# Designed miniproteins, single chains: the designs that were tried, part 34

Each design is a single chain, and the fold is of that chain. pLDDT is the mean over its residues in the fold that is shown.

## One batch from the design tools (miniprotein)

Design m1244
Fold by ESMFold2-Fast:
Structure m1244 (fold): chain A 82 residues (1-82)
Amino acid sequence: ADKKEAIKKIKEIKERVEKAKSIDELTEAAGELREVMKEYLPEEEVKKLEDLAAELSSKATSLEEGKKAVLEVADKAIAILE
C-alpha cells in the first residue's frame, strides 16, 4: 500500500480532530483514523494503537483531552508509516 497516501490521510484527520467542536465530531474523526490504520498498517501495529487509544480515552474527561488522545494515536501511526 502507498504509505505516503496513508500519511496524507492521517494528517487530514489530525486537522479535523483539531477543529472538532463536539465529542461526536471527534468520534467521527477517530473512526476514520481507525479505518486508515486498518487499511495501511499490519494487524499487530493496529492492535497496539487501539490498545493505546483505549488507555488514553479512559483518562480523557474533556473534549481537549480527547483530542490529545486521538492526536497521539495519529502521530504514532505516522511514525510507524515513516
Scores: mean pLDDT 83

Design m1245
Fold by ESMFold2-Fast:
Structure m1245 (fold): chain A 100 residues (1-100)
Amino acid sequence: AVALGAAGLALGAAGLALALAGLGGLGLALGALGAALGAAGAAAGLAAGNALAAFLGGLGAGLGGLGVGIGALLLGDVAAGVGGVFDGIGALFLGELVAA
């Protein structure tokens, strides 16, 4: 659950880095949205102990981050965004399988 939130936050940071690299406010705005969704998912999971709420929040952030990652492909830096999304989702599924 926290891993998906962290992935969203990392994609938010990537959006900020793209803005700082001179790609403008669009990257920053998309990154901030991804980070907010990731943080909300992580907070929901932590507060309520509800893995589903955290999963849905994190998944939404991950899909938003994937969109940012696809945009970054045109800019030459998609690997970190896609890797972060897949790592977070993979960790959640592996954790579910081990816990089950």
Scores: mean pLDDT 52

Design m1246
Fold by ESMFold2-Fast:
Structure m1246 (fold): chain A 68 residues (1-68)
Amino acid sequence: LSEEEIVEISTEIGRLAEEGNYERVKELLEKLVKEGLISEEQAEAILRLAEEGNGTDAGVLLYLVLSE
């Protein structure tokens, strides 16, 4: 992934989480796991942050994971 794509995906996850659209957050995280970009455990951690009302932190965590 390019830096631009990482920023876009991470921002989108944060936005969807702040909107309470956890179904879409889960779908996007599952896609990233299938593509080998993140682990199942990383996806679960990000989804948990989103569901706890920490959408911004969920997006930041995804950015950090993808930027490895």
Scores: mean pLDDT 84

Design m1247
Fold by ESMFold2-Fast:
Structure m1247 (fold): chain A 98 residues (1-98)
Amino acid sequence: LEELVELTAEAASKLESKKEQIELLVAFGVYLLEQGVEEEKVEEAIREIAEKIGLEHQAEDIFEAAKRLYEASKVDPEAKKIAEEMIKKLEERIKETK
């Protein structure tokens, strides 16, 4: 988890727009929830990254968006596809960062 937090923070810091940074953090949250990470730890990880990139005031909204998308992905095939596409973009951004 710690390494993924560091890589995600670095990847997010390279993004030009706040919108893209928020979308990356939502994808990060969905990914952790899919891996079975506890909600409290996911929220803490999102907050840590948000603080590093100057989005600390958005951390709660980002976590809520990730949780909503994760829950929707369990029952709606379209939401699942969106979550998968967002996670794929996160993975690509992290690979570019290494």
Scores: mean pLDDT 82

Design m1248
Fold by ESMFold2-Fast:
Structure m1248 (fold): chain A 73 residues (1-73)
Amino acid sequence: MTPEQREKEGEEAVRAAEELVEELERAVEEGAPEREIVALATAARLWAATAANLGLEERAREILERVREVEER
C-alpha cells in the first residue's frame, strides 16, 4: 500500500465512523431499540479501529470517546 493510499483509506474509515456516530446519536435521541444502538456503536468502533491501524490513532480515539459518551446516556 502506498502512503497516499493509506492516508486516503484512513480518511475514508474516519468518515464512515463519524457518519455512524451521528446515526448512533440520532438513534439514541429517537429511542431506537437497544439492538440497533449496539449495532451502530459496534460498526463505528470497527471503522475507528481501521482508521487507527492506518495511522489515524488520535482521530480514532476521539471517535471511540464520542461512542462511549453516547452509550452512557
Scores: mean pLDDT 82

Design m1249
Fold by ESMFold2-Fast:
Structure m1249 (fold): chain A 96 residues (1-96)
Amino acid sequence: GDGSLSPEDLAMLYFRKALTDSPTPEEALALFKKAAELLGAEVLSETVTDTSASVTARDKETGEVFTLAWSTDPNNQEVNEANQQALEAMEAKLNK
């Protein structure tokens, strides 16, 4: 067992929890804000609706802007593409 998680590992955990646990839009927003904070990112904007939540943040080290997004529709292409790009950015940060 791993006795410790990096901030980046914790950020990925919170991000995945927002996507898998069927939270409310407000809970998804809170989880995304926590993930962005753990990534060392500045939250630039947040959006919440009855069926969606998103956070746009800027990585303080790289200056890269990324979006974490959630929708009640698991087949929402725009949400899936934004999250794929965010995952790739997080994986790149974990591997340098």
Scores: mean pLDDT 76

Design m1250
Fold by ESMFold2-Fast:
Structure m1250 (fold): chain A 62 residues (1-62)
Amino acid sequence: MSPTVLKALSRMGDALLDAPDTVEEKIKAIKEEAEKVLKETKDPEEQEEIKRYAEGMIRDLE
């Protein structure tokens, strides 16, 4: 796994931790942070990995 993807996972995890304690707000926080990280990522393979992890985090909250 690339350092970029690992950093993205850390940022999404921090956003989740800082979110209000509702499923809706936690999902929103993950989506917003994933969008920011994806805008900073230029590698398509790293973008796909970040998207997959964000989807997994959202699924775990449902």
Scores: mean pLDDT 80

Design m1251
Fold by ESMFold2-Fast:
Structure m1251 (fold): chain A 90 residues (1-90)
Amino acid sequence: MSDEELLAEAKEYFEKGKEYFEKKEYEKAIEYFEKSIELLEKVDPDHPLLALAYEYLGKAYKALGKDKEAGEYFRKAQEITAKTGVSVAS
């Protein structure tokens, strides 16, 4: 499968995850965000959508009261954003 096909599939899983998140079906949202993340990591580990998917995964875990897991995914999202955003130099 090409990187473009993997990215397209990852985007579809991400949108399904968002749909379930908005419906407050957090367990289903998590499943789709995890599928999106698996594909995005294969395409580009620094992709902006990967950061967004980790942020939503963190929000879903937080909604389920899993604050430790939520914190870990928020950290992963921040690490990607720090790499791809305007870094104030080191």
Scores: mean pLDDT 81

Design m1252
Fold by ESMFold2-Fast:
Structure m1252 (fold): chain A 71 residues (1-71)
Amino acid sequence: DTLLSPNEARVVFALFQNDNKPLTARELAELTGLSQSTVSRALRNLEKRGLVKRSGPRPRRYSLTPKALSA
């Protein structure tokens, strides 16, 4: 199932609006207005679905996969 929760959709939209630039969970929390814990949960679910990928060793950053960009 490729349908996103509202929090997951807000995270995906924030990444898309920022030209898919790799962003930290903290930066995503600031952009979405969600708590960092809510963003971290959304990112875990999105990564599990193959819609986001992690990059960089420190800080850990996230960007959309080709699967997410084709939706």
Scores: mean pLDDT 80

Design m1253
Fold by ESMFold2-Fast:
Structure m1253 (fold): chain A 73 residues (1-73)
Amino acid sequence: MDKALELLKQAQVALSAGDYETAIKLAEEAIKAGEDDPEMKAMGLLVLARAYEAAGDKEKAEKARKEAQEALK
């Protein structure tokens, strides 16, 4: 199974549980694992953005959303 997809799934579970620190870490690992797959990288960046938004870091959330948009160009 794709390592990036597994990490992304784990990041979403952590986000749903309110564990934003773990969600951020797992989303970052998913982005690295999916570096050669623009769709997986974008999905990881969107989860990272949601984790930062939930943690109250709007600037980092916006940066991650912008990077996701760039990855899909």
Scores: mean pLDDT 82

Design m1254
Fold by ESMFold2-Fast:
Structure m1254 (fold): chain A 73 residues (1-73)
Amino acid sequence: FQEALEASVDKEAELAAGRENLEKAIEAAKAGDVSKAAALATAAALHYALAGKNEEALKAIKEVDKAIKEAEK
């Protein structure tokens, strides 16, 4: 059965990982840790893209970028 190959691109697991990384990225951005926020935002976007949610991936990057800029004012 192709379960092992299917598990490598588990869309539900990728969506969950994307959401978790996005939440951590926003927390890092608000704390002023720009490097950590950028790394976590990239990870979140990659997980959303792997789940086939390219729009959500772009939205995640923009949301974290906005949080970083808001924290810098």
Scores: mean pLDDT 77

Design m1255
Fold by ESMFold2-Fast:
Structure m1255 (fold): chain A 63 residues (1-63)
Amino acid sequence: GAEAVRAVLAARGVTLSDVEAQELVRAAREVGASTVATAVAQGLGLDEASRAALEAALRAATA
């Protein structure tokens, strides 16, 4: 669920609302978890480890 996405980003200093986290999960269903994780990481200046953790959370949330 979206709560796992929020937890990954909160651990990295990024606070999302439930709605924002649900929008990321929806985007991951539409364009893929890797694409969304890469875009978010580039936009927020996250490292590769953080991008990979976000991709894993989005992939789990879309299964």
Scores: mean pLDDT 85

Design m1256
Fold by ESMFold2-Fast:
Structure m1256 (fold): chain A 65 residues (1-65)
Amino acid sequence: MYELSREEAERSLERAREALREAEESKDPIKATAHRFAALAHAEEALRTRDEEIRREAEEILRRL
């Protein structure tokens, strides 16, 4: 498996947070589901870092899905 740099992992984490927010704010079930899948993908990508803080935040996003 490839490892992300801290900067790359932070970008993935930001995208995951954005997608999760859009999922939670969406009143359309189809759009909400699409945003949840995006949040899942980006959070899983962020887990490919050795940075413990980023990994913990990514796991928190996964728990909220």
Scores: mean pLDDT 82

Design m1257
Fold by ESMFold2-Fast:
Structure m1257 (fold): chain A 55 residues (1-55)
Amino acid sequence: SMDDRIAAVQDEMAARTDALDELYRQGKISPEEYQQRMAEVAADFQARLDAVHAE
């Protein structure tokens, strides 16, 4: 279903943001790198959600 597909996209987004939060918390990436990567994740998942809604 569409709801299952949206849930799968959201779960993947949460996993990627959690991984970035962990790297930032450990000091392995800069604040600038963290902001850039978070923006990339947001843009990717917005496009994926738009694609699900277009079906």
Scores: mean pLDDT 83

Design m1258
Fold by ESMFold2-Fast:
Structure m1258 (fold): chain A 80 residues (1-80)
Amino acid sequence: SADEQKELLEEMEEMAENLEKHAEYLKESDPELAEELKKVAEEVRKAIREAKENKYSVEEIQKKYDELMKKAAEIMKKIQ
């Protein structure tokens, strides 16, 4: 539904903002991890744009979001 898509896109927007903030904090201490997080944030923002263009179903958007969340989590594990 439109409401489900809106909620999902809002969650994705928050994820992109959080990844961008983490990338900024890591920029001086770990520039390589900062760049990896920034790239995931860019992929999230691209997915949001494509979803708004009605290129994907809600289910397809959810799958893409799940993949991007997993990718971000793997990068975050390296921050030890």
Scores: mean pLDDT 83

Design m1259
Fold by ESMFold2-Fast:
Structure m1259 (fold): chain A 92 residues (1-92)
Amino acid sequence: SIERDILEAMILLALFLKPRTARELAEQLNVSQSTVSRILKELEKKKIVERNKDGKYAIPKEIQELVKKSIEERLSYEEMKKRLEELMKKLE
C-alpha cells in the first residue's frame, strides 16, 4: 500500500541521518512499535538495514556512501540500481 511505502521511506530517511531503535522510530513517526519493528525486520532480511549491539538499526555505511556518491555524481537510476545490487550481493 502507498501508506506502507511512505512509512518505509520515512524510516529509511530517519536511519540515513543516524542509527535509531524501533521504539525511537515509532515515537518520532507516531506509529506503533510493532508496525515499525515489522518493517525493520523485512528491511534487515533484505540487508538494507543492520542491527548494532545497542539494538539500534542503521543503513550499512557502504550503502550510505554509495547512495551519497551516486547523487553527487548525478548517476542515472539504472546505474545506481546496478551498483546497489552488486554491493548487496557482496554483503549477502
Scores: mean pLDDT 82

Design m1260
Fold by ESMFold2-Fast:
Structure m1260 (fold): chain A 90 residues (1-90)
Amino acid sequence: DKEIQELYYIGLGQAYRKQGDFERAIAMYEKALSIDPESARAYYGLGKVYADQGKNEKAIEYYEKALEIAKKNNREDAVKRIQAEIDEIK
């Protein structure tokens, strides 16, 4: 199932990010996007990876993409969480 595969790669991306392996984290989130190009979770994960690296401009780019998708899908909790990440960096 595509949903299970997407979530699996999101989980791997989070694990690699927490270990500081940003290259592998990015690869896992890109794999999730290959399954679902509109994965707000994958874009959010990419934003967090770049934020952890201090690459704030790149982080905001991915957070804004995740925010756009979350708004289109009426996911209020996700919208609030993503907006808080953007506001913290800006």
Scores: mean pLDDT 88

Design m1262
Fold by ESMFold2-Fast:
Formats: sequence, structure tokens, C-alpha cells
Structure m1262 (fold): chain A 56 residues (1-56)
Amino acid sequence: MDAERLLEEAVRAARAGDAERAQRLGTLASAIAPDNEKAREYGERVRAALEEAGLV
């Protein structure tokens, strides 16, 4: 699984209210591609989804 796919899964998990899965997938994506601009964009989307779900 590439970093972009992991980040997409993390956003889906965050929107579903699964903070643990979202954090785990985000960490894996960052480990694979730490300097990826997409990782930063998706990180913001995951954060927004978690905030909207009341998890952060």
C-alpha cells in the first residue's frame, strides 16, 4: 500500500470516528513518505475529520 492510499484510509477512519485506526494509518504513511506534500494535505484532512467527530 502506498502512502497516498494509507492517507485516504486514515481520512475515512477519522470520519468514521475511529481515531486509533486514523492515527495508525497516518503514522505508517508518514514513515513511508515523510516529505510528501500529499501527506501534509491529508494530515490536515484527518485532523479536521477528528475535530468534527469530537475526538481531538
Scores: mean pLDDT 72

Design m1263
Fold by ESMFold2-Fast:
Structure m1263 (fold): chain A 60 residues (1-60)
Amino acid sequence: MMSVEEVVGERDEEEYEALKEALKDPENREKALREFTSSPSTAVALEAAVNLAVLKSEKK
């Protein structure tokens, strides 16, 4: 976990919350993660890409 106190836009926080909610939905989480990799929020896009890679690794 990175606790860097920087100017984080409200959009970044909202996108992060949306990402967390998408992860709670097993039916749609993979689709949501794929969409979030194109998010305008770089932090959210990166985290979504990592989570998507982990899911692909598990499924093979």
Scores: mean pLDDT 68

Design m1264
Fold by ESMFold2-Fast:
Structure m1264 (fold): chain A 88 residues (1-88)
Amino acid sequence: MEDQKELVHEGDGPEKVVVLGGLRDGYGVWGSAAIEAKELVKQGHTVVDVLSGDPSDEQIQRIVQLQPTRIIAGNSVPQETVDRILAG
């Protein structure tokens, strides 16, 4: 079954990517965010997690602990959410 976690992959490339939004819950991964993440996986980078556009505080805290190097945010994801993750 296709779901939000289908892009999660550990590679040996330098980027550690988190995907926020650009996904359709229950229908698998779609949209520009998913396309960018798939391209990074093809280049050997790590996708650490894939979340909806409105992640919980617990999900944000867990992602921050993983120290992502890059955030791919869908069009509807608030910039404040991206900033919180990148700030640590």
Scores: mean pLDDT 68

Design m1265
Fold by ESMFold2-Fast:
Structure m1265 (fold): chain A 67 residues (1-67)
Amino acid sequence: GAASLAGLQEAANAAANGVALYKFGEPATETSLVQEGDDTWVAVGKTEKGTATYRSSKAAAEKSFGL
């Protein structure tokens, strides 16, 4: 539902920012969540230095994101 989409975007923002900080030393300026098949979600964070990604399996995402 709409609540679960908001939760997924919030979790994706946190994950993408974490990877961006680790990889580039700066937070993501733009974040998105992409579903890659039925089993995987990919959080994508864009920075001025490049793009950071975080992959999660469906089962892990459902538990972590409260789906």
Scores: mean pLDDT 68

Design m1266
Fold by ESMFold2-Fast:
Structure m1266 (fold): chain A 79 residues (1-79)
Amino acid sequence: MEKLEKLIKEFAEETRKALEAYLAGDEKAFEEHKKKAEEKLKELVELAKEAKVEGIGERLIAALEEASGELARQVAEKE
């Protein structure tokens, strides 16, 4: 569990940095942190599959749905 928890924290941190860069208009920083967040998410998904930790999958899905909903609201506001 410790490695999964660390990856979740790192994913959240990189996602937050990407969002802050996006809001600041820093395209380079946004792309760098977005790429890091995507890599962390990929590692997290693979590790969750190997660990067969049911609860972690539910937490990941909930977090992704919340993030997707928030992003959709922000995009809708600009359109």
Scores: mean pLDDT 68

Design m1267
Fold by ESMFold2-Fast:
Structure m1267 (fold): chain A 75 residues (1-75)
Amino acid sequence: SPLERALRAIERLREMIREAKEQGNDKLALQLEIDLGMALIALGVGKLTGDDEWGARRAERILERAEALYEEEKK
């Protein structure tokens, strides 16, 4: 479901934040926390507008961009 997809994206962002904090990368952790906030807003907007698919898609796109940043910072 769109809700399950959005929640999976949010859970992955939380995992990435935990990993960044554990590694002492405060800059990456802060950026990922901003991305998490944006994904949570997307979920909320989807629920408010009745467009759960848009909310899920937006959360997934935020995760994709966050994963690209995460990989770059680990190089």
Scores: mean pLDDT 84

Design m1268
Fold by ESMFold2-Fast:
Structure m1268 (fold): chain A 61 residues (1-61)
Amino acid sequence: MEEIQLEVVKLVNEAIEAADKGDFEKAKEYRDKAVQLLRDAGLDQGAEELRRSMEGILKEK
């Protein structure tokens, strides 16, 4: 359970770093992996919240 949280944090940090470098394709891939990990763990609410937060950072609209 804690391992999933650590992996999600790692993927979110990778997504932010990629977006900061202008690599929005990689940033979206890392975001999608983090969201999918939360869904696979049955944390659907957390997955949706993360997706919405990351949309603001990635400026997807």
Scores: mean pLDDT 76

Design m1269
Fold by ESMFold2-Fast:
Structure m1269 (fold): chain A 64 residues (1-64)
Amino acid sequence: SVEEKVEEIEKKYLPKLRNATSPEELQQLIDELKAALKEAGATDEQIERVNKKLREAGVPPIKL
C-alpha cells in the first residue's frame, strides 16, 4: 500500500537526514526523500506527517 511505502521511506531516510554532516549531503537526501515520496504516491496528509517528524529531527520541511 501507499502507507507501507511511505513508512518504509521514512524508516530509510530519517536516520540518514539526522546523521547528515554537510549541507550538500542534507540537500541530496531531501531531494531523494521528495522523489521517493512522490513516486510512492504520498498524500498531502502523509507529507504533513513526514514534515512533523523532519521538524522534530531539525530538518527543513519538504513540498512535493
Scores: mean pLDDT 78

Design m1270
Fold by ESMFold2-Fast:
Structure m1270 (fold): chain A 57 residues (1-57)
Amino acid sequence: KEELEKLKKEVEEAFKRAVSAGVPLEVAIQRAKEAMEVVKKTKDPEEAKKKALEIIE
């Protein structure tokens, strides 16, 4: 549970960075949703974080 909340925060921060870097808001939102689905489906927290950040960034 704590690891899931930490990963959600990392995804949120990456989303903010993407928007600041000029990614359109709709595209950034879609990437964040895909990253969160990967976090939910991936059992390994380290693998989930890596895949989620690759999707957003």
Scores: mean pLDDT 76

Design m1271
Fold by ESMFold2-Fast:
Structure m1271 (fold): chain A 71 residues (1-71)
Amino acid sequence: MLDAGAAIRLVRERLDEDGTASLEQIRESLREAGASEEEIKKIIEEVEKLLDEDGTASLEQIIEAIAKVLS
């Protein structure tokens, strides 16, 4: 079962200097936190709706996507 706290911590550790993470960094963090492939797919689909022009997401956007999928 996905540990949302662990996922958020792992994403925070992988943030770029701009405070954003790529979809690949998010997938890796979710997988390490114990997310199923179905949970990863759903969270990534929500994150993709929030992406900036450079294809990255802020920590707040990632937290929102995780919360939406786990609700």
Scores: mean pLDDT 80

Design m1272
Fold by ESMFold2-Fast:
Structure m1272 (fold): chain A 62 residues (1-62)
Amino acid sequence: DELLERAVQAAVDAGLSPEEARKLAETILGNVRDAIARGAEPLTDEQVLWAVRNVAEDKAAA
């Protein structure tokens, strides 16, 4: 999944380890897909990547 790979890279760039980045990316993408399945408006790839980066930056800064 191209979006998953981009999300992992965004989290690594934000300061997470590759293992933490992959887990975070999988979690956020899973939550987004679940929300869309429940009738939420679809997010763009850019919005998903922005969310991953923001969460990753907060986690890396802690």
Scores: mean pLDDT 80

Design m1273
Fold by ESMFold2-Fast:
Structure m1273 (fold): chain A 118 residues (1-118)
Amino acid sequence: MKELDVTVRVPADSTAEVADAGITVPPDTKLEKVRVRVESATGKDVRVFISGPGDEVEITVEADSPVKVTVYLANMKAKRVERRGPAELEVKEITGEEMRAYKGDDLADVRAEMREAK
């Protein structure tokens, strides 16, 4: 079972109203779980765009602040969604074409790690 661990950090000096972060999963990867951690010192809203070959994924989102987090899944579906912490969470299933249209400039620092699920 493959899990994608994503950490999104909004820089403290960011003036943007919304910070975007994009991640592409390799096409030979069967993704079953996604964990997104959001660190926002400014309380700016965050959009996370994930494109991958996964059919259905379990999503856990945690944030250290009362920020709005929107997770966009390109070419995959959310099977289960869990929210941890004070953030508002929205998960949207989209196409690859919609991701290209919706995603702006990457204004957040992103670290992404693939691991075996526990």
Scores: mean pLDDT 73

Design m1274
Fold by ESMFold2-Fast:
Structure m1274 (fold): chain A 58 residues (1-58)
Amino acid sequence: MIAKVIKDYTAKTPEELTLKKGDLVKILKELDDENVLVEVIGTGKKGIVPKSVLEILS
């Protein structure tokens, strides 16, 4: 599943990923109601981000 980043996000922990508005990510796993594990398309970086910063392009 592919999602678009709709607002900038700065990682607050080593497990989190810093994202910029307009980035495309692949959702690898939904971890809980608020957080997902994603991979940035093009760079291959993986990390946890809040679902609130993503728009799902299903």
Scores: mean pLDDT 82

Design m1275
Fold by ESMFold2-Fast:
Structure m1275 (fold): chain A 81 residues (1-81)
Amino acid sequence: MSEEELQKEIDAAMAVMTLAVERLAAEKAGDEERARELEEALRRVVEAIEAGNYEEALRIAAEAARAAGLPEVAAAFEKAA
């Protein structure tokens, strides 16, 4: 594994954690629609990671973060992809 590939894997794992925290925050705030959308995005991100496609995982995470109103988080994921 190259250093760049390892970094993308780490970034993808961090994206999973970030989306999971945001999903929990949305659920606690009573935003059921946002929590549902983040849960669906998490599933897609995990599927991409399991396929070894870390760039795709980061792109999906960026799209989900932007849709959730987190543009700075989305930009960070897009830069990592």
Scores: mean pLDDT 82

Design m1276
Fold by ESMFold2-Fast:
Structure m1276 (fold): chain A 71 residues (1-71)
Amino acid sequence: INEILAETFKRHLLALGVPESQAEKAAEIVRKAPLEDKAETAKKLLLELGVPENVANAIAQSIEQLIKTLE
């Protein structure tokens, strides 16, 4: 589940034009975060990378839904 969430987040970052090295580092931070904190961690990282709040919220919601689906 941690690997799937990290890979999903990495794909979102790459789609947004984030360089692969930055996307890998951000995905690893999400992978290491506690399950309950993964969506919030992802949102924080997206905002730090300059992603608009509405887009960051949408991606965080996507991660939250994926966690629910894999349980």
Scores: mean pLDDT 78

Design m1277
Fold by ESMFold2-Fast:
Structure m1277 (fold): chain A 72 residues (1-72)
Amino acid sequence: GAEEALELARRGARLFKEGMEMLKAGGDPAKATGLVLRGIGDALQGVLEAEKEGAAAEAQAIAAEAGLDMSG
């Protein structure tokens, strides 16, 4: 249901934020890039699944708080 989609969006947002913070800090670029890509994938999947449940706005807000705009 919506709860599972929102959890996936939250996981994606966390991974994306962690990866972006690692990139900004000059950390391991391979690990940081992996986190960013996984975060984008999970957040996008979460938003798409949330749209089916009428919760797209909540999922998009979760992603946007991490700096990932999934609207469009």
Scores: mean pLDDT 81

Design m1278
Fold by ESMFold2-Fast:
Structure m1278 (fold): chain A 98 residues (1-98)
Amino acid sequence: AVEELREIIERLEETLRRAKERGLSEELIRTIEAARKAVETALRAVEAGDLEGARRALESAARLLREGARLARAEGDEETARELEEAARRVEELAARL
């Protein structure tokens, strides 16, 4: 769980970096940043043994990631949309295993 959450955070940081380089909307960028923050909150909760808090944070992250994917697709960036959808699936899978 901890290592998988760290991997998701690193991938979201890369997605965010590329989104900024491509000049994608401030709304999309803020949504990705909010999703990353939610995953970081889940990581801290897991490390503290708060599995309930971790599940809630991951549930929030999944919603933000799916919204980000919708925004990216609306802006014509299918690559960013697919990356965010994959991240949402990974987050949901981890939440189910906590």
Scores: mean pLDDT 88

Design m1279
Fold by ESMFold2-Fast:
Structure m1279 (fold): chain A 71 residues (1-71)
Amino acid sequence: STKEAWLRDLKAKLEARIKRDPQDAVSWLNLGKVLEKLGKKDEALEYYQRAAEVGTGELKEEAEKNIEKIK
């Protein structure tokens, strides 16, 4: 579908960002959300965990909330 194609394009762009900057917690969090929308629960959990590891404040809290929701 057009929405799935858009999500896969967004995934590729976010993966390129984290490859350049592995400390980009926003990109890790958004990658988790994209994978969750694509139905890739295990991969989404992995990226939310990474976002929580490198993120701080509200971003870390959002990542931790998404981890609990998925678990």
Scores: mean pLDDT 86

Design m1280
Fold by ESMFold2-Fast:
Structure m1280 (fold): chain A 57 residues (1-57)
Amino acid sequence: SAEELAEKAGAAWKAGDIGTAAEYAAEMYKMGLSAEEVAELIAKYAGEEVARQLAYS
């Protein structure tokens, strides 16, 4: 699910695995989510800082 991908993206980012975090965010886009929806879900599970870095990178 998109929520699981958002949680995994946050966990990967916190572990310093930026590439894996970006890959999970890309899979959310593949599911049909907008940039705003991706940012909202990542912010919900990993915080606003991580959401800004992943959605707007």
Scores: mean pLDDT 79

